# Ledger of designs, part 69: designed miniproteins, single chains, continued (3)

Each design is a single chain, and the fold is of that chain. pLDDT is the mean over its residues in the fold that is shown.

## One batch from the design tools (miniprotein)

Design m10526
Fold by ESMFold2-Fast:
Structure m10526 (fold): chain A 101 residues (1-101)
Amino acid sequence: DIKQQLKQEILNKAKEVLSPERYQELVDFLEAFEKNPEAVIHILEEKVKEFPNNALLHNYLGIAYLLKNEPEKAIEAFKKALELDPNNELAAFLLEKALAL
C-alpha cells in the first residue's frame, strides 16, 4: 500500500526531527485524516485563510494533499511552509517526496 508506505516514511522522518509532543500531534492528525480526509482538508484550508503565515498549518495541509494523491497542491503548501520557516527539516523532506511523485 503506497499510501501506508508514504505515511510510515513521514512518521519516521518526523520522529527524527520533531519533539515528542509535536510528533504525537502529527500522529493524531494522521488518525483524524484517515477517518475523514475531506473534512480535515476543509478545516485546514479554512485555517490557512485565517492564519496565512502559520508555517505549521501549511505543512499539515501539504501532508493532507500528499496523502490524498494531490502532489501539485502538496508542493505549493510545502513551499509556503518553507518560505515561512526555512529551517523546517520535515517540510523540506516532504517537498522532496512530493516532487518525486
Scores: mean pLDDT 87

Design m10527
Fold by ESMFold2-Fast:
Structure m10527 (fold): chain A 115 residues (1-115)
Amino acid sequence: MVKLVESGGGTVKEGGSVRLSAKASGFDFSKALLSWWREKEGGLLEFVASITPDGKVYYDESVKGRATISYDASKQTAYLDLKNLKVEDTATYYAFAAEGTLLAFGEGVQLTVVA
């Protein structure tokens, strides 16, 4: 299992924007299923976005039009850009990646959106 080092969280005002990052070492995101998930109050893990190995992109309806999932293969870093933040976007965000049987998972990055 590969570790992802996540960053870019913190406390942000509603209506603002944030870039969450997940950095790998020795992992090729261009060949992986990359996804971002979030855990809100109550412990339920919710899907946010994914890029498939064939380049297809998917977003949950709650973030569609506000979220952009991407990666930089040269930096071995995955990104989730969120704009027009809502208080309801407050969660711990997790990056997951999978290439065959090789799994990569972050420890989570906290985003708190305040009114």
Scores: mean pLDDT 84

Design m10528
Fold by ESMFold2-Fast:
Structure m10528 (fold): chain A 74 residues (1-74)
Amino acid sequence: SMEEELRSLSRVVANYIVERFGGTEEDKKRLEKAIYEYITKHKLDPVEAGRKLGELIQKSKSIEEFLELLKKAK
C-alpha cells in the first residue's frame, strides 16, 4: 500500500540522516515521524517525497537544521 511505502521511505531516510550527521535511536524515531508527517501533509507520492527529502538533506549540516528546513518546506 502507499501508506506502507511512505512509512518505509520515512524510515530509510531517517536511518540515512542519522548515519550521515550522527544521532541516537531517539533522533531516528523523531526524524521518521517528522518525515512521515511532512509527506502526508503535502500529499507527496514516494518519488516526489524522495526527491524533496534528498534536496533538504543536501542543504542540511545537522539533524536540527534538517528538521528546521523540513518544517519550512512546501
Scores: mean pLDDT 88

Design m10529
Fold by ESMFold2-Fast:
Structure m10529 (fold): chain A 72 residues (1-72)
Amino acid sequence: DKEFIEKLREKIEEIEKEIKKLKEEIKKLKEEGGDEEKIKKLELEIEILEGIRALLEGMISLLEKKLEEKKK
């Protein structure tokens, strides 16, 4: 169970790296005079990834709470 939490944390780190990459792409597009439609699509991808991150963080919190209850 603790190994599973560690794997979820690794997945969150991967998602955070992808979000950072997408934010850099948006920044570059805005500096180049911006394709507004493409920027909106990238922003939607970030929102989806942030939603997935929030779900994974929620899972970790629930699992950590269950582990604490088992060790007391």
Scores: mean pLDDT 81

Design m10530
Fold by ESMFold2-Fast:
Structure m10530 (fold): chain A 85 residues (1-85)
Amino acid sequence: LLEEAAKLAAEGEEAFKAGDYEKALKKFSEAAKLASTLDTPEGKALLAGSLDNIGKAYEKLGDKEKAKELFEEAKKLREEGAKAA
């Protein structure tokens, strides 16, 4: 699952760099869904990173409010991870 989630996140990053923000959003969303099932520090880090990238994709697609929500969710996950270790 971790390897699959990481691969989806990488595919999302490549789509984002290519300017395909809708494909990037789909790939990062799939990565976030898989990462959310992992009870590991690596899974939580990948989830936070994917949510941040989903937010960036929404900004590029013009949904500024949705982007803010995702950035705040990613920030909360990172703060929880830092507090635990």
Scores: mean pLDDT 79

Design m10531
Fold by ESMFold2-Fast:
Structure m10531 (fold): chain A 110 residues (1-110)
Amino acid sequence: MLSPEAVEALREAAELLEQAARDIKKHVDNGDVDGAAETLERAAEGIERVADRLKGHNPELAEFLRAVAEYLREAAKEVRETGNLDIAKQAADFLEELARVLRAEVERAR
């Protein structure tokens, strides 16, 4: 069962990913390549901060969140280099699904 610190971090991560997915989709709908990439980069920074806070409480979860942050940075780079908004859309869909999974883990722990 997750510690209270891990539960709060997962809730914070889920909220951040949900908001990022919404913002990315808005940029995709507007054809805004730079806005989509910047939102992916900011989401990566936010998730990295959550991971850093967790490293003393749940190292495995911290490592998982760092991997998610790295994925988002690579997606942002590819969006900037190619101008391909389908990559941003795929990332947003992934973030929505991940947020749903994290929300379910929070509900199971409480």
Scores: mean pLDDT 85

Design m10532
Fold by ESMFold2-Fast:
Structure m10532 (fold): chain A 75 residues (1-75)
Amino acid sequence: SAKEELFEKEKEGILTLTKLYLSDPRLSREQVLAIARALARHVARELVEKGLISEEEAEEFVREVERAVQELIDA
């Protein structure tokens, strides 16, 4: 669906940025995770404000991004 494609595209964008932050030796894993979480929450809020997703879908999006980022950091 269009919503599933939107979720995946936005998640991929955050993961790409997270990989760039992880390559910076000045940033701790905890700092990278905090940045990724903040970005996910910001994106989710904007999507709700634009009427593209519901609050429930926004919460699901943030959880999915947090899991993917945690897996990337722990790899």
Scores: mean pLDDT 83

Design m10533
Fold by ESMFold2-Fast:
Structure m10533 (fold): chain A 64 residues (1-64)
Amino acid sequence: SMADLRALGARVRAGDPEALAALREQSRAAAEGIGRVLGLDEEEVERLAEALFEIELWVLKRIR
């Protein structure tokens, strides 16, 4: 929900290491799912996971 995303965004802005770890785990899981559909190798999945993490971090820092 939007309320959950705002709460996560607030924790990320505060530098909460548990929130950052949860976001990294979510980005990795999403990258693995996408990689399975697209037939990506392990290196490509890792690069996608890092890209998704940076995008999600940027979005969460901007929502209020």
Scores: mean pLDDT 81

Design m10534
Fold by ESMFold2-Fast:
Structure m10534 (fold): chain A 78 residues (1-78)
Amino acid sequence: MVEELSEREKKVLLAIGKLLDETGRPPTVREIAEELGVSQSTVSRHVKRLEEKGLVERTADGGIRLTDKGAEAVSELV
């Protein structure tokens, strides 16, 4: 299985980190899509791949949060 992040997966992780810093809460798929200028369906596909890699998880209220592993990955990208 591919263990490296694609460019779109990196952009999704960075957008989650940025929106968390700006709002103080995990962003929704809609908010990530607006930040990146892409469709919600595109974001949902990449979020699913990031969940499979253990980098993000979904909250009960529909937010997407970084795991400890995901936060470390974002730190390496900035």
Scores: mean pLDDT 79

Design m10535
Fold by ESMFold2-Fast:
Parts: sequence; C-alpha cells; structure tokens
Structure m10535 (fold): chain A 94 residues (1-94)
Amino acid sequence: SLEEKARELLEKALRYAEKFDNPEVVQIVREALADPSKLEEAIQKLRELRNKYREEVKKHRDKDPVKALRYSQKAGAADVAINYLEEALKLLKE
C-alpha cells in the first residue's frame, strides 16, 4: 500500500538520523511515524531545525571549526530526513 511505502521512507529517515546521533531529528521523525497526518508539520519543524543548525555553523566557523563541523553534520542529517518525509508525503497525497 502507499501507507506501507510511506512508512518505509520514514523508517529510512529514522535510521539516518540515529546514525548521526541527532536526537531532535529522531524525535520529529518518530512523531511522523506514529501519526503520518503530521508529516507536513514534521517537515516544517525539520526545516526550522536545519536552519538553526546552519546559523550555529556561521556563529562558530571562525572561533570553533570542530563545533561548526558538528552543526554542519546535524544540518545534513535534517536535510536527508526532510527529503525522505517529502517523498512519503507525496505518496500519501496520491
């Protein structure tokens, strides 16, 4: 079913977020898995979180490049999760 395919995409997003030890992204993806009607809300939350991480990269890049790299990795994990959730949403809107 489309619901099963959407769930598989959300599971992939979860595994990717867990791999990069990003608990905030993991929590948002888990909430979308529990209630797919919240997918659009989850995508918006992830975009806001990704933007916050990107601002932290800018804040730290000159003073603490290791911390900037960590935030860059968190932003990347959020971006991957957004892509999977957007594909899941597309399937459920059909």
Scores: mean pLDDT 84

Design m10536
Fold by ESMFold2-Fast:
Structure m10536 (fold): chain A 70 residues (1-70)
Amino acid sequence: PMPSESEVLRSLGLAVLALGKRALERGDKEAALEAAEKLKELAEELRKLGDTESAEELEKEAEELEEKAK
């Protein structure tokens, strides 16, 4: 079956999170901050679809990327 919009957004969020974490590992603060911003955008779309749990998880991960990128 085709994935739901929520499933697609969650999968994309996990991919963006992985890229952001790898950016931090190599010291690429700009890429990590860009990943955090994209995670916040995806979280907003998940909230609009009613997937508040996944949205909160992506928002928390985005905040941690921003904190570590300082």
Scores: mean pLDDT 84

Design m10537
Fold by ESMFold2-Fast:
Structure m10537 (fold): chain A 88 residues (1-88)
Amino acid sequence: MPKLSKETLEKIKELEEELKKYVEELKKEVAEGADPKEAKVKIAEKYVEASEKILKLLEEDGAAEEVIKAVRDAVEKARKYLEKLKAE
């Protein structure tokens, strides 16, 4: 069970909501004729940024090592996906 402070959980929720809103806005832009490839890159960049901020919050609040490792693995996968998208 998460032993995180209420403040840390609220900050994580804010980052998740910001990411969700950003993704929905880009989906709307794609539906209106924006380049889907550009949208995917922007979403991947925002996901990396949000995940790195969440990782820092978890580390600062002393989250369990297994949780920190899982989030670090997710950040690394997100960075690799972003690099692949930028190379295409």
Scores: mean pLDDT 80

Design m10538
Fold by ESMFold2-Fast:
Structure m10538 (fold): chain A 73 residues (1-73)
Amino acid sequence: ATEEAIELLTKGIKALNEGKFDEAVRYFEEALRLAPQDDVVLALAEIARGIAKISGDFETAERLGELVDRARA
């Protein structure tokens, strides 16, 4: 589960780098669904949120923040 979630996060980061923000959000949501309480998965999702902010996609960054918050709840 954790390895699968990390693979999905990697695909999400790649999609984010390619400007495919909707696809990136889908990968991140699936990863957090598979491993919601995993600190490593949550940390990687937070890093992806930072990358989205640096890239100027504040909506994707906000969505990723919401997903992380829900996974921790």
Scores: mean pLDDT 74

Design m10539
Fold by ESMFold2-Fast:
Structure m10539 (fold): chain A 75 residues (1-75)
Amino acid sequence: AEAELAAADEQAARWRALMEAAGHAAEGEAFAAAIREAARALLVDGDEARAAAIDEEALARYEEALKAGIATHAA
């Protein structure tokens, strides 16, 4: 469980670094936090439904941030 949480934290850090490199550090931090929270909900609390909901919400927020970033660059 802790090793799996560490793997999820590493994945979250990798996504944060990618978004930071793209100029979206704040959104990257929020997305990374959501990934860690989903992993905790699944692996520590056993709440599969909550983990899935957090992942879907994080993905939706990431997509909205990308759309906003594209619009800002187009302006």
Scores: mean pLDDT 67

Design m10540
Fold by ESMFold2-Fast:
Structure m10540 (fold): chain A 55 residues (1-55)
Amino acid sequence: SKAEELLEEAKASKDGLEAEILVGVAKLHAAVTKDYESLEKATELEEELKKRFPE
């Protein structure tokens, strides 16, 4: 799915802001298409990104 594709791009990103934007877009796409598996993965990745790029 497009949401899953965006999540893989976010995982590969070395820029925290870019990764955060990609996860946000993937999360929105998953919610609109009711892709609950990708929505769950997006939430998990969002938590991982906060650990990789702590504020």
Scores: mean pLDDT 78

Design m10541
Fold by ESMFold2-Fast:
Formats: sequence, C-alpha cells, structure tokens
Structure m10541 (fold): chain A 86 residues (1-86)
Amino acid sequence: EEKKSREELEKEKEELEEEIKKDPDNALLWHKLGHVYYELGEYEKAKEYYEKAIELDPDFEAAWYNLAKVYEKMGKLEEAKEMLEK
C-alpha cells in the first residue's frame, strides 16, 4: 500500500492540531496526532501525544500499543514491554 508523503503527513498534522483546538479532551484526536508524528519520525512528540490520549482515556488500548511502538523506536525496550503489559 502507498505510504503517505511527508507533505501529506504535515498537512494531516496541521488539520489534527486545528481539530484538537476545538475538542482538546478528545482522546482519539490526540492518538491520531501521535500517529502522524510517529510516521514523521518525531518519536518524542508521538510519545507526548499518545500519553495525552491515555491520560484522557486510560482504556484506549490502541494508544497503549502505539506508545509501546514509540518506546521501541527510541530504544527504550523495557518501557515498551511495560506499556504492552497494561
């Protein structure tokens, strides 16, 4: 399947940031923003936004799983394992 270009990811990022300004307590929007940053290779920002999604909805399993993926990319394998045990 076709991978999104950096320009497409940056546009999606800007659109999600505007949506979050309108609905800052929506865990799904924070999760989507984290995913865009992950695809851009900005793992520290991806981590921050996935953590925000989990703060808003601790039962958001996809956010925990994707946070584990971010920790793996950052070389924090023990932290990644901890996220998956949730």
Scores: mean pLDDT 80

Design m10542
Fold by ESMFold2-Fast:
Order: structure tokens, then C-alpha cells, then sequence
Structure m10542 (fold): chain A 69 residues (1-69)
């Protein structure tokens, strides 16, 4: 339960930091649809780090959610 709360908080922080760039993220994911899922999330993490200014710890949490293994 507490770990899921941590993930929810990370997504809330993303929503706060990325409301202006949500369309850019959507377009990026649409462009990457034909690529393997692992490449899609790598590109997403790079975008979040560079454009949203997320810390490495926040990126690690997101990576765990996306990797699902």
C-alpha cells in the first residue's frame, strides 16, 4: 500500500510539472507506437528528465512502474 502511494505521488508531481507539455508527451508516444515498449519508455524518461526537470529518484520510480518486470 505505501509503495503504491509513493507511485501515486510521483504521478501527481508529474501532472503538476507536465500539464503544459502533456500534448508533447502524447505526440511523442504516438510517434513511438511502432517501437518496442522498452524504447518507448526510454524516450519518455529522457523527455521527462530534460523537459520536466525530474530528479533521478523520481525517474527511478516511473521506470519501475513502466518496466513492469
Amino acid sequence: MEEEERETEAFRELAKKTPEIADDIKKLLEELKDLPKEEQFEKLLEYLKEKAGLSEEQIEVIKKVLSEG
Scores: mean pLDDT 63

Design m10543
Fold by ESMFold2-Fast:
Structure m10543 (fold): chain A 55 residues (1-55)
Amino acid sequence: SNLELVEEIERLMEQADSETRKKIFELGLKLMNDPSVTAKEAQEKMLAFLKEEFA
């Protein structure tokens, strides 16, 4: 379980605007429903997206 990584993503989302939150949530759902993408890869892609939005 990558629970700590998920919690980090959630904390960053609390600082994001509503549009960014909506996009990351939608991205997360899409990645989680993709059988070719692992949970770790999905979480890493979500974190990368958030970091890019905050850069």
Scores: mean pLDDT 77

Design m10544
Fold by ESMFold2-Fast:
Structure m10544 (fold): chain A 59 residues (1-59)
Amino acid sequence: SHLGVVTEDVDGTVAGGLRLRKGERVLVHSETAEGYWGVTSLETGREGLVPGSVIELLS
């Protein structure tokens, strides 16, 4: 898994989607079809799918 930061608010409008706020830190575990990434929020511990385009990887 990789550490990432959310670059813009996401409101979880897709099936399996996770609501995240800009500046939250996540662990990226997987990539799914169509550019969604499986992540765990480090703020809440919740898991879900977010667009990979809103995540900046931090090494």
Scores: mean pLDDT 75

Design m10545
Fold by ESMFold2-Fast:
Structure m10545 (fold): chain A 70 residues (1-70)
Amino acid sequence: MIEQLEKQIELARARRDRVLASLEKNLETIKKIHPDDEEKIKEAQEGLENARALGDRFLDSLKEQLEKVK
């Protein structure tokens, strides 16, 4: 059980990092192609911050589950 939760935490972290890297690259691309498009830049920044927050919440939830079973 504990080992499965630890693996889930590792996979969730890797998945979060991959999503964040993709969103960061997208934001940089928007800044290069549409530097004056403040709305698109803001939307991409908000998407990145929301993804980071959701990823952190999910990881915290898994860590809480790990604490309950140890």
Scores: mean pLDDT 81

Design m10546
Fold by ESMFold2-Fast:
Formats: sequence, C-alpha cells, structure tokens
Structure m10546 (fold): chain A 64 residues (1-64)
Amino acid sequence: DPEALAEEAQKLAKELNDEDTLKIVQRLFAEYQRALEEGNELEADIYRTFLAMVLALLKREKEK
C-alpha cells in the first residue's frame, strides 16, 4: 500500500528530525500519484519501490 508506506516513512523522518528525507518521501509520493493519473503503471511501480526502500532505510536507522 503506497499511501501507507509514504505515511509511515513521513512519520519516521519527522521522529528522526530528518527534513531532507521527509522532503524526498513527499516528492516520491507526489510522483507516484502523478504516474497513476497519467496511466504510467511502470513509473508508478518504480516510485512505489523507492518509497519502500526509503522506509526500510529509515527503519534501519531508527533501530540502530
């Protein structure tokens, strides 16, 4: 669920006071929504994958 991935990543970035990563997550989710509106399923899948990767990195940083 890309919306849930983006929300969780934004929450973690805020908890870590990582403003740069917060902006990246917001941009990736906006690009994901744009790709869906344009019917570009491949591009949407790429941005969904980037969101999942950013979330995984944030979780790893928090649990360090």
Scores: mean pLDDT 83

Design m10547
Fold by ESMFold2-Fast:
Structure m10547 (fold): chain A 69 residues (1-69)
Amino acid sequence: SKKEEVKKNLEAGIESLKNGDVVAALAGLREAAKLDPSIKEKLDEAIEALRNGDLEKALEIMEETLKSL
């Protein structure tokens, strides 16, 4: 399902970010946002946090979004 694909991309993004792979985390965030427009605004906030170097904020937004699914 789309929801399972969103969760998969978000979980992969979280794992990548925990491993310091910001490029892979951004790819996962963008794919999840494309699959589910209802969470796009929150995921765009995580992308903005990553652009500003705020990895902790990005991780928090990603984990909370995953819990809400």
Scores: mean pLDDT 84

Design m10548
Fold by ESMFold2-Fast:
Structure m10548 (fold): chain A 107 residues (1-107)
Amino acid sequence: SEVEKLKKEAEKAKEELYKKTREAIEEIRAALAKAGSSLDDLLKAEEGIGYYLKSVENPESWKKGEEYFSTLPEEVKELALKKGKEIYELAKKYKELEAEAKALAAA
């Protein structure tokens, strides 16, 4: 059915989102370690990505993600901001597919 097809696409988008979120955090942390970062900067990698994920449902969280990543070392800022945007787009795609599947199932 079309509902089952959308559910499978939503599940694939979810798996891609989880994989890319983990990879983004690991890549940012590796860059921070190379730059000689503090423990506080390592925490910002997870917290910053978390704000971009939240921004799919709360647009104000985007600004917090940008503010968190703007405090990172210059060598890491561009990477972190790029990864945050990438994770946001994947999360948005997953949420849109999930919403479409739910709407179609309710019809």
Scores: mean pLDDT 82

Design m10549
Fold by ESMFold2-Fast:
Structure m10549 (fold): chain A 77 residues (1-77)
Amino acid sequence: MKFEEFDKDGDGKITREEAMAYAEKLKGRPLTPEERALVDEIMERVNAALAAAGKPRDGYLDKEGFVAFKTLLEKRL
């Protein structure tokens, strides 16, 4: 799926809630507490990588961060 389909506000930022919705769509059901914790862990890892690249660590995923998030989530979930 394209970044723009999950960036509902059009501000170039994916929220935690949008990332959780993506993971629920992959599973076709609500996430377990363990799966929600995994999504939070992957988001933190991606945000840390964005900060290391000189981008603000604001808790959101940009377009590049969302691509990395999807790749990691598909391998772990």
Scores: mean pLDDT 72

Design m10550
Fold by ESMFold2-Fast:
Structure m10550 (fold): chain A 58 residues (1-58)
Amino acid sequence: HMEEQLRRNGEGLKEVAERFKKLGDYRAVIWAAEAAELNGQEDAAEYARKLAEEVKAE
């Protein structure tokens, strides 16, 4: 069912957020967090928000 696929997509969004963080692209990391929130992937969204704060603090 879609629940399993969404869970796997959450892990993908975490990886994408990490790549955007390495690029220093705060807006892209926030975009990944918002995409995770819209898909109900709270863990991925929280992780991406944390990465965005690290980018902002640089």
Scores: mean pLDDT 74

Design m10551
Fold by ESMFold2-Fast:
Structure m10551 (fold): chain A 54 residues (1-54)
Amino acid sequence: DEWLEEERKRRQEYLKKIEELVKAGNFDEAGKLAYEYITELQRERRRRAAELQK
């Protein structure tokens, strides 16, 4: 459950930064940041799956 709370906070930070970049017209950087978030999320899910293989 601690992980879920940390995930929510991280998501909020990414969303705020992405929105600011979009408002500034910096769509390329916004897209890179969004992709980074997705990659981190996938990595976290894989890590949890590996932990469950114990």
Scores: mean pLDDT 76

Design m10552
Fold by ESMFold2-Fast:
Structure m10552 (fold): chain A 63 residues (1-63)
Amino acid sequence: KEKQLAEKKREEIEELSTKMGDFRAAAEAQAAAGSPAQAAALLAEAKKYIEEVTKEINDIRAE
């Protein structure tokens, strides 16, 4: 009945997903520009967000 808690979780997932997407996009752009080392570093950082986002999404999907 009260959507506030569920909406809060969705907003958190959206924020994490956005950051994950930004890191991926930046890494792909660097790789395309011929900077694979920088792309790898950005992907490594993004991996932490991906794992955290995956956990939260799985928790919500389990509902």
Scores: mean pLDDT 69

Design m10553
Fold by ESMFold2-Fast:
Structure m10553 (fold): chain A 75 residues (1-75)
Amino acid sequence: MSKAEELKKEADRLEKLADFYEKQGKVNEAIHYYKLAIEYYKEAAELYRQNGDTEMAEEFEKRRKEIEKKLKELE
């Protein structure tokens, strides 16, 4: 598994965990894990971009922006 793939899987896991806490009304925990997922998606996007995989980088940037919009609704 490449570092970029590992970061992607971790970001996916953290996002799902944040969704789980949000559905339980644990907003502070949801915010915490969404912020972590954003950072991991940023790192993964940067690594894919550095390796010339611009389409994958843009996919993760789009996902990050979606989570950021959701986060602003929770704050």
Scores: mean pLDDT 82

Design m10554
Fold by ESMFold2-Fast:
Structure m10554 (fold): chain A 73 residues (1-73)
Amino acid sequence: SKEEIRKKILEKIGEIIRKIGEIIDLDREIKKAEEEGDEKRKKELEEEKERLEKEIEELKKEIEELEKELKSL
């Protein structure tokens, strides 16, 4: 049903919001690593941020497919 698809979209939006929060926290930790000159830790945190950004892009694609399904009903 349209209602079930809308619920799935909202759940995925919630996941994106949570991941954005994690990225904000990582950006603070990256700045700390920069200030401390800890190049290794900075790189590890940047890789974790890239992973979260990729997960957000995958969730956005899933939302786009669900929106297409919703319009087809």
Scores: mean pLDDT 89

Design m10555
Fold by ESMFold2-Fast:
Structure m10555 (fold): chain A 66 residues (1-66)
Amino acid sequence: MASDYVNAAKFYLEKGDYEKAVKFAEKAIELDPNNPEAYEILSKAYQKLGDTEKAEEYRKKAEEVR
C-alpha cells in the first residue's frame, strides 16, 4: 500500500539514504498522487541532494494536495 512506501521513504530519509528515499516516495505517489507526505519527503530528499529547484517544486505540490 502507499503507506508502506511512505514509511520506507521516511526511514531512508532519516537514515541519510536520500536516493532510496526518493525511490520509495515516488512509488507512494504512483499509488496515491494526492499524498502530501510523499511530496514532503521528496522535497526534503532533493534539498539534501542539493537539488533546490526540485525541492521547491515538490514542496509546492505537497501544499497543493493538502
Scores: mean pLDDT 81

Design m10556
Fold by ESMFold2-Fast:
Structure m10556 (fold): chain A 65 residues (1-65)
Amino acid sequence: KVAIMKLDFNDPEKTLKNVNDALKELGFEEAKNLEEAGELISKLIEEGKLSGKALDATTIELTKK
């Protein structure tokens, strides 16, 4: 499964929504804030459950392994 995560550094609320939408699409739990989201994504990558690929400066493709 693949989800697209868009980052907008000028809109942290929209970024959190986009990150949580991608996490939910891949079957993971939502984060309460961007710090928790970053911690969760890092843990999932470390556990080999998730990989990330930067498509451009503000777009990341997340793949569930």
Scores: mean pLDDT 81

Design m10557
Fold by ESMFold2-Fast:
Structure m10557 (fold): chain A 58 residues (1-58)
Amino acid sequence: SDEELERSVENVEKNLDSFSRPQLLAALRELEELLKTASGKLKEKIEKVIRKIREKLG
């Protein structure tokens, strides 16, 4: 459900500072796949977290 997806995205965002580089890359790929079908608030949350991951990766 969208609510479960939002919770998953929020959990990723909360734990980004503890992620290793391989974990950041895996999270980025998963979020990019979710972004293909996401809309509204969920899409905005995913885009925000993707930006944060990309900043951390350089």
Scores: mean pLDDT 85

Design m10558
Fold by ESMFold2-Fast:
Structure m10558 (fold): chain A 93 residues (1-93)
Amino acid sequence: ALEEGAEALWRGEYDKAIKYFEEAIKKDPNNAEAWTMLGLAYLKKGEYDKAIEYFEKALKIDPNNKSAWYYLGLAYRKKGDFEKAEEYFKKAQ
């Protein structure tokens, strides 16, 4: 599910990627990578609030997930919150 989702995401098939990541989460709700990838798919669709919600779920499971911190920063930057974006980019280091 994660590999198929990542391939769909790379091809720009965001709705297909979302379905694969949702399937991965149904099998393992504590899979921080699946929540991060679900957030990334919504970020690429321009659904920034939904993306933020899923990155926050990933970080609640794994607070050391640098990818989730980085994408959370990107989502806030897309919303025009540059101060929060910079804070989260620093956490991604």
Scores: mean pLDDT 88

Design m10559
Fold by ESMFold2-Fast:
Structure m10559 (fold): chain A 56 residues (1-56)
Amino acid sequence: GPKYNPRLLELAKNPSDEKIEELARELVEELGLPDSALPGLIKRIREDVEKIQAEL
């Protein structure tokens, strides 16, 4: 199976701060997390995108 979530892989092909924030907001809503989790998710998604970009 894929090493990362398919949405992360797609984001990594054309990353932008707006797309990273969008995915983080979607994950907060889907997982029922508090809005206070948003900055941490944005940071994590950015780090994962950078890792994927380095392996492409």
Scores: mean pLDDT 77

Design m10560
Fold by ESMFold2-Fast:
Structure m10560 (fold): chain A 72 residues (1-72)
Amino acid sequence: MLSERELRVLEVLAKHGPQTTAELAKLLGISPKTASELLNRLEKRGLVLKNEGDKTLYTLSSKGRAALLKAQ
């Protein structure tokens, strides 16, 4: 089961597209450390994809989108 906070991360990614940890923290009103911990857990579950380049971007996976729809 997704926690309320994990669900909110997936909702932000669905609405706003790929985000950095800092951008997600601002949108959710949480610390960057908390956002990083949430993203790390979601990435390990395959619900979020991590793209490392000039900056680290996180995006919603197909599995993450399915989980979000199930929770709504």
Scores: mean pLDDT 83

Design m10561
Fold by ESMFold2-Fast:
Structure m10561 (fold): chain A 94 residues (1-94)
Amino acid sequence: SLPTLSAPKSLTVKEGEDAEIVAKVTSDEPVLSVRVFLNGKPADDRFGVTVDEKNQTVTVHIFDAKKEDTGNITVEVTTPGGTASYTVELTVVE
């Protein structure tokens, strides 16, 4: 079966600060891959991912948030059962 994802719908971050988006992943299968997109494009290396299999969470880390990061962060989580995704609206403020 597809994994079930629970994540916040929006996040506001101050420019130059680091932030985390924690999503709960409910699956009886292991997470094989996580892909992060910002406004439909692959996110750069300032966007890190941590998969915690014990707590069944996927955390997206944003380092040194920039105004141009404002938009939709889409995270695709792939298990043997298939790919599910969630989208978070990111707003970067001064």
Scores: mean pLDDT 84

Design m10562
Fold by ESMFold2-Fast:
Structure m10562 (fold): chain A 90 residues (1-90)
Amino acid sequence: MNKKKAEEILKEGKKIYEEILKIVDEILDLTPEDDRELILRAIGLKLRAIGELLDLEKAAKEGDVEAAEKALERLKEILKEAKELLEKLK
């Protein structure tokens, strides 16, 4: 039961991760080349998302549902931050 639930959370987290990457690419496309702070902020969102996906993959492998749920919620937080940043650039 625990391993299957953690794997289901991983599947959802991968979808959120892919959406974050798409939004970060859109942010970078809209960012002026001289806006170093904004470029670093966008790259930071991508690096945070990679870290949370790696934690989620480890949790799924170990059947740790609690760790998987925490990583998924952090991915959702990163997605929200990415969407808010993108809207400010439009």
Scores: mean pLDDT 87

